Designed miniproteins, single chains. Designs and how they scored, part 77

Each design is a single chain, and the fold is of that chain. pLDDT is the mean over its residues in the fold that is shown.

## One batch from the design tools (miniprotein)

Design m2650
Fold by ESMFold2-Fast:
Structure m2650 (fold): chain A 67 residues (1-67)
Amino acid sequence: SEKARMDAEWAEAHERAKRGEEATITFEVEDDFGNKNTVTITYRGDEVESKIENPKLKNLEAAIKSY
């Protein structure tokens, strides 16, 4: 499933970040109107840094964190 894929990539990104590596996760989020949007989150070093590629999709960033 999509959630299982995202969970696996999320876990891998955190492990890579612990090693001081930069890891990027890309996944699809559906808004309240059924529109599908692509969001990219970057993890870097020993810190978790969230960045949204498209500023128009910033409102969807919060939904990602509930996964």
Scores: mean pLDDT 61

Design m2651
Fold by ESMFold2-Fast:
Structure m2651 (fold): chain A 78 residues (1-78)
Amino acid sequence: MRIEELLEEYVRLAREAVDAWAAGDLARAEELDRRALEVGGELMRLIAEAPPEEAARALERLREAEAELRARAEAALA
């Protein structure tokens, strides 16, 4: 449960950072990215302590979210 909450928060912050960067608000993008790194660190700590099956599911969802964020960033560059 906590892992899912942190994963959602991490993805939200990362999306907002991409959007801020695309809008040219570098200060906001840097702050959001820093917060995403803090949340991501806590998320990875919990994943490391989770049962292997739960950890594997969380990592797969994170990879899917990272693919979406990559596509979002690429679209912003186009």
Scores: mean pLDDT 82

Design m2652
Fold by ESMFold2-Fast:
Parts: structure tokens; sequence; C-alpha cells
Structure m2652 (fold): chain A 84 residues (1-84)
């Protein structure tokens, strides 16, 4: 069957497991494509965002490292989650 979709709850579990705020990038089926840490001291809300260039422009400054273009091209959803 298709791989299990990432949910906000699962994303929060992953953030807690790595003890860092993270961004998770998924395809249209919720499949995890990429995960990166957020920068220290940035302010954000735990949220699932649909991929748009405008949405990415708002979150890109929060990322510790920019995902590869190939990941961004496949991304449909971005999860922003804290380890708290």
Amino acid sequence: GPPPAVTLEKAQELAKAVDRPIAIFTDENGRLLHMTSLKSGVTFENEVLEWTPETYAKIAPLLSKEPPKEILDKTKYIYLVDAK
C-alpha cells in the first residue's frame, strides 16, 4: 500500500525525538521527502502549510539549511513543528 502520510502529530513526535524544532517537507501523499532543523531563536507556529512560492519565502529564513531544488520541486506540504 502507499506509505503512511505524515500528520502534524507524527511531525511533533519526530521533533521531540530529535529534540529540535524542525521543518518536514512531504509530497502530495504525505510521504516524507526531507527534514531540516530550524534556526535557534526563530519564532513560528506549529502548522501544516501548502507549498507555494509565497509560503516558502516566509519559511526559508527560519531554516538552518535550504533543501535541495529536487526536494522543493516535489514538495506539496511543509510541517513546522517545535519539540515542546
Scores: mean pLDDT 80

Design m2653
Fold by ESMFold2-Fast:
Structure m2653 (fold): chain A 79 residues (1-79)
Amino acid sequence: SMAEQIKEGVDKLVKAAEEAKAYLERTGDEALRAAFVAALDRYIAYLQGLYEKYKNSNPELAKYIEEAIKHLKKIKEEI
């Protein structure tokens, strides 16, 4: 379904962000840090748009997206 495809995309996005954070923590790459912060802001904005689109029509999907947003915001606070 479309909802399952969106969940899979969200999962891949969160996983990529966790992997980038781990790489940044391991390497201390300051240029990567700046690029990663910019990417996180774009990812968060994208997911916020999906949340607004689905919050009334699919509350379960919206909650899934909201948890992903919280996760990405936490990553941003920790780098």
Scores: mean pLDDT 88

Design m2654
Fold by ESMFold2-Fast:
Structure m2654 (fold): chain A 84 residues (1-84)
Amino acid sequence: MLEEGLKKIEEMKKLYEENEELFEKYKEKFSPELAKRVEEDLEQVRKLIEEAEKNPEDMELIELALQVVQHLSESLRKMVESLA
């Protein structure tokens, strides 16, 4: 359980970094409203990752956090595609 939780936390951190890099790359192409929304979503994900790191045995929290990060990744990718 702990070992599996730590692996998923590292996966979430990598996805978060990828999302942050993608956002920074395309940030200037977003409207101010969209940029603010993405910044707020990234901040919420960061807090979830921090809580998961404090509770690495809480698989329900870790699974929820991973799902939220994955959803943000998908949403951000679609937003970037629409900016072509």
Scores: mean pLDDT 82

Design m2655
Fold by ESMFold2-Fast:
Structure m2655 (fold): chain A 86 residues (1-86)
Amino acid sequence: VKEELNKLYKELLELEESDPEFGKKLEEFGKQIILLLSEKEITEEVLQLLEESVEQLEELAKKFPSRKELLEAAEYLKKKISELKK
């Protein structure tokens, strides 16, 4: 999952905002995050990966400001991480 998330993030950074592959790759990125959130045991490594994914989504949102789903995903994930830390 970590390698796939980093790969998808790098690919998303290289795309133009209007690229038709953007939505597809973002969906794949989201599926990897859902897999992490669906783990039976949330380890420190999983929490770190989720926090890194928030930072990645926020950086993508800065580069692609018309893609509202990026900030929405980052805010949702921050909320989930906060719940998992308690």
Scores: mean pLDDT 76

Design m2656
Fold by ESMFold2-Fast:
Structure m2656 (fold): chain A 90 residues (1-90)
Amino acid sequence: LPFTEEGKKKAEELIKEAKKRIDEAAALPEGRREALRELLDELNKKANELEAKAKAEKDPEKRSKLLAEAIAYSVAAIHAAVELSILDSE
């Protein structure tokens, strides 16, 4: 399914909030790793919940919006996973 402008905006907002939360935590590297792991789990769980709702949705317009939001959470989760991978490699 194509990534929508609505989904892109939501992903950008989620990434910005995630970065702010991580930066505010300003802790030792282990604290930052823990924050990223927790965020990754939260974002993946939300993406899966939204995808499940979309599969159950009968209204094509509502289904499309749910899928766009699920994609946004998945993109944010990928960013969190990449950051965690970089941190664990250092």
Scores: mean pLDDT 74

Design m2657
Fold by ESMFold2-Fast:
Structure m2657 (fold): chain A 87 residues (1-87)
Amino acid sequence: SSLMEEIEKIIEEILELLKDDPETQKKIREVAEKLKNAKTKEELKEVYKELGRILEDALRKSKDAQVRERLVELVARLNELMNKYLS
């Protein structure tokens, strides 16, 4: 769906923003692949919770104020889109 396509685009922007953190990028890519392959709404919700935990950790450890600000904006947009998709 177009909504899932927007979610995937936001995840790609987050990956670009976190290019200096290859370990976090790897975790996000692995979870994004799980999200893409989720067969049920329940599985999608659980995978999204896993992504949320990774993103919260990335926010907590980020020392760059501009990266943190942009990541907060992207995470807020991602939450909005995912809540619409799961409603």
Scores: mean pLDDT 85

Design m2658
Fold by ESMFold2-Fast:
Structure m2658 (fold): chain A 94 residues (1-94)
Amino acid sequence: TELQEEIDRAIRESSTSDSELAKLVDAIVNKDEEKIKEILEKMRELAERGREAGYEEQAKALEELAKLLEELIEEGKSTREILEELIELQKKIE
C-alpha cells in the first residue's frame, strides 16, 4: 500500500499529469526504450527525495520497483510479462 499511496499522492498533487506508472506502461507497450529509461530515472529521483523527506519505506519500494523493471527489460522479457509483474506487485500492496 505504501508504494500505491505515494503514487496516488503524486497524482493528487499533480492532477493535470498522468501517473508515472501510466507513462511507463505506455512506453513499455510501445517498446520506447528511451522513454522507459527516462521514467525509471524519474522514479529513482523521486525515491531519493522521498528518503530525504523521511519516507524511507516508500523510497525503498520505488527503488526496488525501478530495479525490477530495469532487470525485466534488460533480460528481454516481453511487454506482457512486464505488465503481469506490475499487476502482481499492485496486488501484493493491498
Scores: mean pLDDT 63

Design m2659
Fold by ESMFold2-Fast:
Formats: structure tokens, C-alpha cells, sequence
Structure m2659 (fold): chain A 87 residues (1-87)
């Protein structure tokens, strides 16, 4: 489940300042707001767990990719999307 994946990410990134957010659903706009808030508060990593279909996950990844590519050169801020897949 998503909780097991969150725990694995936390273990692999020990020593980093990590923000974990759990949502039932998430929109691209909510994702952007969460990213901006985490960066403003000095987090190294944002983990978002949420329920989604495979198509919704693909849409969010397509949205997220150009946002991450537009970050300042040398930024090490990471975002992990941890979906609980629905049929």
C-alpha cells in the first residue's frame, strides 16, 4: 500500500528534511501549492500519498515533470508521488 512505499522512501532518504502529505484525491493545482509550500519551509523532499486511477497518475506526472525541470540549477528538492491505485 501507499504507507509501505512512504516508509521505504523515508528510509532511503534518512537525514533529509521530509514533508509527508496524505490526500484522498489531489489536483494539479493542489500539487503545485504543496510543492511551493514545502520549498518555502525549507524541505528537501515532499512525499504525497493519494488515491488515483492510472490515468490520473499519468496526468499528474505529465504536469509535474516540466515544473521540476524549471527549478533553479543545482536545486536538489525532490517530489515523490505515491498513488494508491484504483481500477
Amino acid sequence: GSDELVEEILKRNSGKKIKVIRKDRITPEELLAAIEEAEKNGYDILIISFKATLEEVQELLRFLRPLMEKRPRGSKFGVYLVPDLEE
Scores: mean pLDDT 79

Design m2660
Fold by ESMFold2-Fast:
Structure m2660 (fold): chain A 99 residues (1-99)
Amino acid sequence: GPVEEVRKRLQEVMDKAIAELTDPEEAAALRQAGERIMDLLVKAVKEGLLTPEEAIRLGEGAIEDMVERVKAGTLTPEQAADEALGRVEAYIKGKEKEK
């Protein structure tokens, strides 16, 4: 169903993005953050706050930006995870206020 499609698409994005990292500890930390992002987006779709397409676009952007910032050395894994999670949570809260 739509929720399973969101999980599958975001898992594919996460697997592809994480594969670009050479440090296994960084990869593990960002995978954990990516799982939390996926859970938040899946819940938002189930609650009717986001469409599946919105959730996939938001999740792809957040995960890819998170990995690129760590890969570029711009942020630590913890800082990148916090920024990505904060971005997703802020978007969902904005949608809650519209409904």
Scores: mean pLDDT 86

Design m2661
Fold by ESMFold2-Fast:
Structure m2661 (fold): chain A 83 residues (1-83)
Amino acid sequence: MRVKLSPEAEEILKEARERMREIKEEALRNNWPLEKVQEELDIVRAFAIMKMKVKNIPKDEQDEVLEKLDEEAKRLLEELRRS
């Protein structure tokens, strides 16, 4: 179900997306194996969960943020596999 994100949830999503972009750039520069990229993306996801819990973000907004991050992680891995 689509939920409107609070500014706090949107900021956490933005920070996670910026870190995912850095991971992609580092993976391309250093020829990281996809397993290492997946591990780094899992860390980003875990950290986003922790930040949302600390800031008492509603569960429905947490689920929406995680869904968006999971979709972006899938696209990032598919792009790197083609490189």
Scores: mean pLDDT 84

Design m2662
Fold by ESMFold2-Fast:
Structure m2662 (fold): chain A 57 residues (1-57)
Amino acid sequence: SLEEAVAFLQQLAQRYRIHRSQAYLEQVAQYVLDKQIPLTEANEQKLLDILIGLPEE
């Protein structure tokens, strides 16, 4: 769900000391869900890259 995706990304951001607004985390979570990107520890680097900067287009 969106809430679970936001929680996962919030924990990831906290772990790596990345400070983003709640609205931005929701935007990233929606993007990840729409692209069906797995919210897993094995996929952490890809999720971190998206979280730092949502891909250009």
Scores: mean pLDDT 77

Design m2663
Fold by ESMFold2-Fast:
Structure m2663 (fold): chain A 65 residues (1-65)
Amino acid sequence: MKEAVLEIDPGAENFEKIKEELKKLAEEGYKKVVLVSKVEAPDETIEKLKELGREAGLEVEVVQL
């Protein structure tokens, strides 16, 4: 099963927007998404992103560059 890659800016985007993107990916049949951030995110933000993925039915991996 293929995974999706979604670039995010946790400082500029709200969690509702990210949640909508994750739901869209789940509707397209993805089971895993890799969220790529160009900036470091706090642990609490990473935890929230993983929670949103679980609500959408996706496994979420967060990569910080």
Scores: mean pLDDT 75

Design m2664
Fold by ESMFold2-Fast:
Structure m2664 (fold): chain A 67 residues (1-67)
Amino acid sequence: MLADAQATRDAVFKAAEEYVKNGDIEAARKRFKEETGASFPTEARDEGRVITPEELAKRVAEAAKKR
């Protein structure tokens, strides 16, 4: 369900927070694994586009800056 996808996005958001704090994608990956038990996503659906973990974390961090 979309709610499950939202929960995954929330976990990515927390990982992105870690990345923004330390500038360390490795820390972000560990945080995501702690939250979900899965590796940090290396591909995501974005209108038929795959997103790297760095780009995904940066995108989420930029969205957070707007708020």
Scores: mean pLDDT 58

Design m2665
Fold by ESMFold2-Fast:
Structure m2665 (fold): chain A 80 residues (1-80)
Amino acid sequence: MKALSEEEARKLAEEAIKEVEKMIKEKVPLEEFRKRATELIEELLEKAIHNEEAGKYEAAKILLEAARKIQEMLEEYEKK
């Protein structure tokens, strides 16, 4: 994978968080929410690691923060 710029990382992070927020508002089934949230977390973490390896630390940080936020949203959604 090619490393993302800081701007590309912000756009990806915002889009991922917005998608999860939409799923929460639409009250999608827990199984569907879990599957999609997990896919987004994995994608963000993979891209964060790749950016960190490429020396793009600020972009990696943005992606890691987004993954962490989605993990928190997933945990909250699973609570009932």
Scores: mean pLDDT 84

Design m2666
Fold by ESMFold2-Fast:
Structure m2666 (fold): chain A 77 residues (1-77)
Amino acid sequence: SMFIEFVQRLTKDLSTAVQEKLVYLAEELMKIVKSVVQEMLTLSAIQLIAEELKKGRMTEEEAVEKLEKIRKDLEKM
């Protein structure tokens, strides 16, 4: 999937543990994405989360919570 390859590239400079968690959560989000619009919005959110993590403005725990919220929002759509 181009989605997973994008997330792997985006998270390359993060610690291995954080990268593995983000890739896992991205794979879970891919299972519930139902449209190109949802995919693009999800990718944009993951990109923002990865940038904030790299800048030290977000914790790993906060990143996981934000991705879990996206998962719940997608499940309701």
Scores: mean pLDDT 77

Design m2667
Fold by ESMFold2-Fast:
Structure m2667 (fold): chain A 58 residues (1-58)
Amino acid sequence: MKTVFVSKDGHVTLTLNEDGTATLKDKVTGIESTKKLPKEVVEELKKKLEEFGYIKKE
């Protein structure tokens, strides 16, 4: 199951996939990008996103 984070303004969505990829979608620029990240970087990124006020979707 994937974890989804949304910026406070709702314009940026970051999806952390269980396979170690991260998908970034920016509604303002129209950019959608998927990047493979090491598992340790994914876990660190989850913590930083919550600290920066991104909303974790259920």
Scores: mean pLDDT 75

Design m2668
Fold by ESMFold2-Fast:
Structure m2668 (fold): chain A 79 residues (1-79)
Amino acid sequence: TKEGEELYKKGQELFNQKKYEEAIRYFEKAAELYEKEKDYHSAMKAYNNAAQAFLKLNKLEEAKKYFDKSVELARKNMA
């Protein structure tokens, strides 16, 4: 829980510094940890932020894949 939050916050800090490629790595690590913990809501947010970072890099196909991951996790969170 705390480790996932720390990784997520690091991703947000890097995103704010416009270090989008590094931010994506931290958001991915946070999302994977949250999924392992079955915290699908936090994993969803992390993948959504990774998708936003891909959009900043003009990587539209990658952004779409991460948005799709976020949507699937939102469905799991409602189950």
Scores: mean pLDDT 85

Design m2669
Fold by ESMFold2-Fast:
Structure m2669 (fold): chain A 70 residues (1-70)
Amino acid sequence: SEATQRVAVLLHKAYGLSQRQVAELLGISVSTVSNAIRKSGGAVDISQAEAAAYLGISQRALTRRARALA
């Protein structure tokens, strides 16, 4: 999904998560995360609030989960 790819790029760039940590948080393969980052050129085009909404969680919950993986 394009939305999942945008969320992956945000988590890697804004939260500083490794590709492995992003894959773990989203329940997808590391290869899918790597491809998403490559296709976007690393450009973040989605907000943290939009990413949280896509995942069906609060922005606070997203930040907490990301920090737990770091």
Scores: mean pLDDT 81

Design m2670
Fold by ESMFold2-Fast:
Parts: sequence; structure tokens; C-alpha cells
Structure m2670 (fold): chain A 95 residues (1-95)
Amino acid sequence: DSRERGLKGGEAAKREVEKIPGARVHPDATPGSAAGTALGAYNAVEASGELTDEQVKEIDEGGRARNGVIVTSPEAARLAGEAAKKAVDKYGGGG
């Protein structure tokens, strides 16, 4: 079911993001908040190609406000977004 796949993808995204230097998952994060905020970072990189310090600040503020992913640099935001996308694709787009 899509809900179960979403939860597994979110848990995998949370776990993979925690491995990235400069990225942290909020202690009260749900699988959905962790995956959602990290995918927001991925989408920002996809749209602009490179993150500015202001865009990183917006991603960090969004993560803190939503108890999701917290990032301290453009590189951490990019890697967190990529990790979340891979985890979600593994559980949501499996062939």
C-alpha cells in the first residue's frame, strides 16, 4: 500500500540523512517530516542547480519549523536531498 511504502521510504530517508555531515534530523521528526523537508532541499537543487546561502537558510528554517531535516551548508542540503530522493524512489518507484 502507498501509505506503508511512504512510511518505509520516510524511515529510510531519515536514516540516510543522519549519515551526512552537516545534516541532522530533528529528534521529534516523523518519517514524513524528515522525507518531506529533505525532498524540499532536493527540489530546490533541481530547480536552481546550485544552492545559495539564503536558500540553505530557508531549507534549515523549514526543517526546524516542521521538525524535519536541519542543514548547515549547501553541500549538506544537496546530499540530504539526494539521500531522501534515493530512499523514497526505492520504496515508491520499485521496478
Scores: mean pLDDT 75

Design m2671
Fold by ESMFold2-Fast:
Structure m2671 (fold): chain A 68 residues (1-68)
Amino acid sequence: SRLDELEERVLAYLESLPEGAEASIAEIAEALGASQRAVARALERLFLEGKVEARVEDGVTYVRLAAP
């Protein structure tokens, strides 16, 4: 599905970052050419799957790969 494909692309993008680095929803959306809403939906599923961690700072959501 389109959402499954976007999840894979989000994970690949986060894997391309230095270990422990975070990206905002806006940065991921820009990098992938996707809407922020679509990226947010993909990240919600990845978070529930335990594949990413999220934090909020000053109203901005930052995400990173979950530690093994």
Scores: mean pLDDT 85

Design m2672
Fold by ESMFold2-Fast:
Structure m2672 (fold): chain A 83 residues (1-83)
Amino acid sequence: SLLQERIRELAKKAIELGRNSRSLAELLKNASILQDEAEDLPLDVQQLLTSILGLSYAAANTPDPERREAYERQIRELLEKLE
């Protein structure tokens, strides 16, 4: 469906915006952008997208490979909830 394609593209955008954020200020700016684009979606979908953004930021900015793997696993679980 067009809705599922849109959700999938927003999830990809959430991952990219999180990965490309290098500070909390950049993360908050990118969260605002994502939230504006997702404002017409159900609240549970909006919350999942915001969580994916935050986890992607955490994964990209941790030097610990075990913590990175844990964040990446959590992202995969949230992506499954969006499908």
Scores: mean pLDDT 89

Design m2673
Fold by ESMFold2-Fast:
Structure m2673 (fold): chain A 75 residues (1-75)
Amino acid sequence: MTLRVRLPDGSVEEFDVSTIEGAIGAILRLIGLEIDTGKRVVLLLDGREVPLTVETFLEAARAGKELELRLEPLK
């Protein structure tokens, strides 16, 4: 199953979350983006903030829904 994440530039990145390894890879990719930018990653599902977890990725992928990624300043 494929998870779709819309990035701030409007591009869509796809992740294979059919395996736990693929889901962990997606998490590490997004954490890497936080480290590289010095900002926090916020994931939105239908405009609502959702946690950066394997369970969230599996739920979104099963529903065929796209996650929106926002980069926000740290408090």
Scores: mean pLDDT 80

Design m2674
Fold by ESMFold2-Fast:
Structure m2674 (fold): chain A 84 residues (1-84)
Amino acid sequence: AAPPTDDEIKKAMIDIMKSVAITTEKDPKIKKLLKEGAKYVDKLVEQGKVDKALKYAMELVRAADEGDLEKVEKIVKELKEEVK
């Protein structure tokens, strides 16, 4: 019953954002890219890069909400490089 840490709150936000974005996405191409991007975001969290993971999760969700396939592709490509 101790209050969660800032990192625990951020991790919970990332998980909710990923799940909602993937579940609600209507464009099959964007949905596939969101699933791929979510894997890289998870790797950033595993690496302790929680702030970076949250930033990228927010950018992915915004680009998907805008229907901007090119921006989603660019963000996923950047994420793939970040987790190397």
Scores: mean pLDDT 85

Design m2675
Fold by ESMFold2-Fast:
Structure m2675 (fold): chain A 90 residues (1-90)
Amino acid sequence: TLEEKYKKVVEKILEFYLKIYPKLTPEQEEQLKKLLDEFQKRAEAAVEANDIEAMKEEVRRFFKKLKELFPEFAKEIEELEKESLKILEE
C-alpha cells in the first residue's frame, strides 16, 4: 500500500536524521524539524488521497528543500532521494 511505502520512506529519512543530528547547529536542527513537520503533513494528505503522483512530487520537493538548507550533505541527500523514489515505484 502507499501507506506502507510512505512508512519505509520515513524510516530512511529518520536514519539520515540520526546520522547528521550530532553535526547540526541548534538553528539547523530547528530548520530540519520544521521541514520534517511540513513533509509529514503533505505526505499524509497524499496517503489519505491514495495519490502516488502527489507523494512522489512531495518527496522531490522535500529533498530539494533539504539540499538548499544543508548543501554540505547534498551527496547523501541525493542518494536518499533516489532510494525514496525507488521505494515508491515498488
Scores: mean pLDDT 84

Design m2676
Fold by ESMFold2-Fast:
Structure m2676 (fold): chain A 79 residues (1-79)
Amino acid sequence: SAAGGVALARKLVETARELLEKGIESGNVGDLNAALLAADTAIDYAELAVKIPESAKEGRELIKEAEEVRKRAQEALDK
């Protein structure tokens, strides 16, 4: 369901943020890679939500949030 896709995407964005913060603080490449994977998965679920008018706005917001985490994780990995 649309609501299920949004809920999963939101949980994955939260997980990605936690892993990103941990990875930046520790320099742990594994945590940064896990944050990147969680963010990519969040984008996939949020894209499904965007296809449904009722959840499209929230889906687009979650994509933006996940893309920000993805960008920061990639920047940290490139250092």
Scores: mean pLDDT 86

Design m2677
Fold by ESMFold2-Fast:
Structure m2677 (fold): chain A 80 residues (1-80)
Amino acid sequence: SLDELISKLSPLAKKILILMAERDLTEASVAGLAEALGVSQSAVSRALNELVELGLAERVARGVYRLTELGIEVANKLLE
């Protein structure tokens, strides 16, 4: 369920999904997210790796990640 997936997410992973949904972004860079959220690139990379492990994102290039269809659904649920 989406609620089960959401319960596994760290606070930063949730913030990344919310930010991307609010900005209608399906793809983002580690550097861009770090600047937007005021956190380190290493913290963003760890949170994005959580999303990848849960099937919510995929790495498409060095430092660039894309939300999966499931990731988009979870992000939109978090905006409720």
Scores: mean pLDDT 89

Design m2678
Fold by ESMFold2-Fast:
Structure m2678 (fold): chain A 93 residues (1-93)
Amino acid sequence: MLKSSEEELKKAMELLEEAKKAAEAGDLEKARELLAKAGEATRNEEIQATISMALMTIAIYERHGGDEKEAAERVIKEVEKALEIAKKELEEL
């Protein structure tokens, strides 16, 4: 696995926490922007993959419509997974 620096992981975690808050508020556009920045902040492939899943959920919702609450709940779950991976990686540094 590619390891991120402590500073890169901390920055990614801050952006992921902000993305989670945006998704909880129903602001999927802001969540998308924050998730993209979080993905750029880390070199951890598992975190990047989880962020990509969240971004895909937002893209599908924006393009095809559907239930905003269901889309937000899926984004929140993927962000929580990314945060757990980042926290574990930080503890291993």
Scores: mean pLDDT 82

Design m2679
Fold by ESMFold2-Fast:
Structure m2679 (fold): chain A 106 residues (1-106)
Amino acid sequence: MEREMTLGVLAVSLATAITSGRNLLKSTDPAKIADGSAQGSRLLGRLSRQAEALGLDDVAALLRQGSRKFKAAAEKAKKGDLAEAKKLIEQGIRLVEEALRLVSRE
């Protein structure tokens, strides 16, 4: 009883999260990086719960890790540490890319 259409929606949401994260890396505004990273953390937390509901435990674990990376990035950006914030965003993006690869498997 796997819903291929639900997996497709999850994949699109993950691709959107990757694009949004890449846009944060181009910003020089600490407030935009902090707010965008906090939003990314909340989104990945919701998508992790959706992945768990679909029985995709490995995907859910990657998204929980990504959510924590984006949360840490928001905290670093609020303190003005943009270099560390961007490093954490890059780590979070890589985790979401791996999650998308698993969701998009044949």
Scores: mean pLDDT 86

Design m2680
Fold by ESMFold2-Fast:
Structure m2680 (fold): chain A 95 residues (1-95)
Amino acid sequence: SVLTLRVSVEDGRVVLSPSSPLTGKVGDILRVVNEDPTTDFTVRLLDRDGRTVASATLPAGGGSVDFPLTEAGRYAVVATDSDGNTAAVGITVTA
């Protein structure tokens, strides 16, 4: 299955939607979509230990990345703009 996470700017802040933690399974794809018309983001998938296991730059105006979920565990998705503003959401991946 595909889990979709959207990143945008709201009131000058980086926002991830949904903002609540996500759940997925091994074999799912985490799709991150940049819905902001003017802001580029760097998106990182971090494991439980804070190690970056995947990353991408998402251009403004609909840039997207697909992160395959290949290992069970607890992860965080962190989106960062060019000014260093961040938002993060948790994802739990089950076998």
Scores: mean pLDDT 87

Design m2681
Fold by ESMFold2-Fast:
Structure m2681 (fold): chain A 84 residues (1-84)
Amino acid sequence: VVDEARRIRDEALEKMREAIKTLPYKEAAVKIGELTMEAVERLRKLADQHPEHADELRRLANEVVGEGFRLMDEAVEKYEKEKA
């Protein structure tokens, strides 16, 4: 369960980083938001099925949310530098 949750987090973060590298800024920001929401929903469903691991799964969800916002900010900064 926890290993599955870590995989969900790792896959989301990898896809977010790929989006920044491969997509234009606006599309990257939207994709990062979608990936963040998808990962949070998957982790929430897993926590509902395994309440004994709920604290660890909430921590992983918080990591995905925090990194998602950080990567969205990075995408904005990249766009501004490329257009300045």
Scores: mean pLDDT 78

Design m2682
Fold by ESMFold2-Fast:
Structure m2682 (fold): chain A 81 residues (1-81)
Amino acid sequence: SKEELLELIEKIREAAKAGDKETLFELAKELNRLLMESRGVPQERIDESLARLEELFAADPDLAARLALGYAEEVEKELKE
């Protein structure tokens, strides 16, 4: 639901303020999973997307965390009218 997505976005912001990159990234993956599910994306494609995100975080956690925060901000804009 929209409420669940907005709650996740707030938790992502809290993790960002705390400097907790790991928690920020995990919450951003959950946000992406819920969005893909809401759009009817097949589970296999969701799993593949999440695996690619994990590879990005393993390679460059600082960049991955920055991109994850930016993604959450864009999703929030889309959810607002």
Scores: mean pLDDT 81

Design m2683
Fold by ESMFold2-Fast:
Structure m2683 (fold): chain A 61 residues (1-61)
Amino acid sequence: MTLEELLRKVFRAVREGKSLEEILAEFKDNPEEAELAARIYRVLSTFTPEQLDNAYAELEA
């Protein structure tokens, strides 16, 4: 999986209200991707809803 694909997956999951555990379950067979996903999740969880929506819109289109 590319870094961009990983970032998009975590971003969608955060916007959909998925927990960290639900996101990590998708990467259970790849510890390196799970570690990176956890780091991205922690950063995105500091965003306000407006910042998250704006960043997601820029990332997807």
Scores: mean pLDDT 76

Design m2684
Fold by ESMFold2-Fast:
Structure m2684 (fold): chain A 100 residues (1-100)
Amino acid sequence: SVVDALNELDDLVTRLEMGVYHLLRTGGSLEEAKALVRRAIAEIERIEALSPELQELKDNLIAELERAIAESRSVEELLERITEIAKRYGKKIEELKKKA
């Protein structure tokens, strides 16, 4: 269902933020942090686009995550970008769940 897909997307974004935060706290590399983001993008791409709104949400989220990979020069900078993305997309996901 659309709600199940939105819940999966929300879980993926939350786990990504937590994963990058863990790498920052434990002294992980920027390459490891970017690899977590690339894995999240692949998992997001696998979620079936059951509506045009869900497809647009996925496309925009993937584009912003790819930009975060391209522009981040440190794990701290990447975490700041991912945290901001997670907050904005968490709100968008909740709004779409209310419409379903």
Scores: mean pLDDT 89

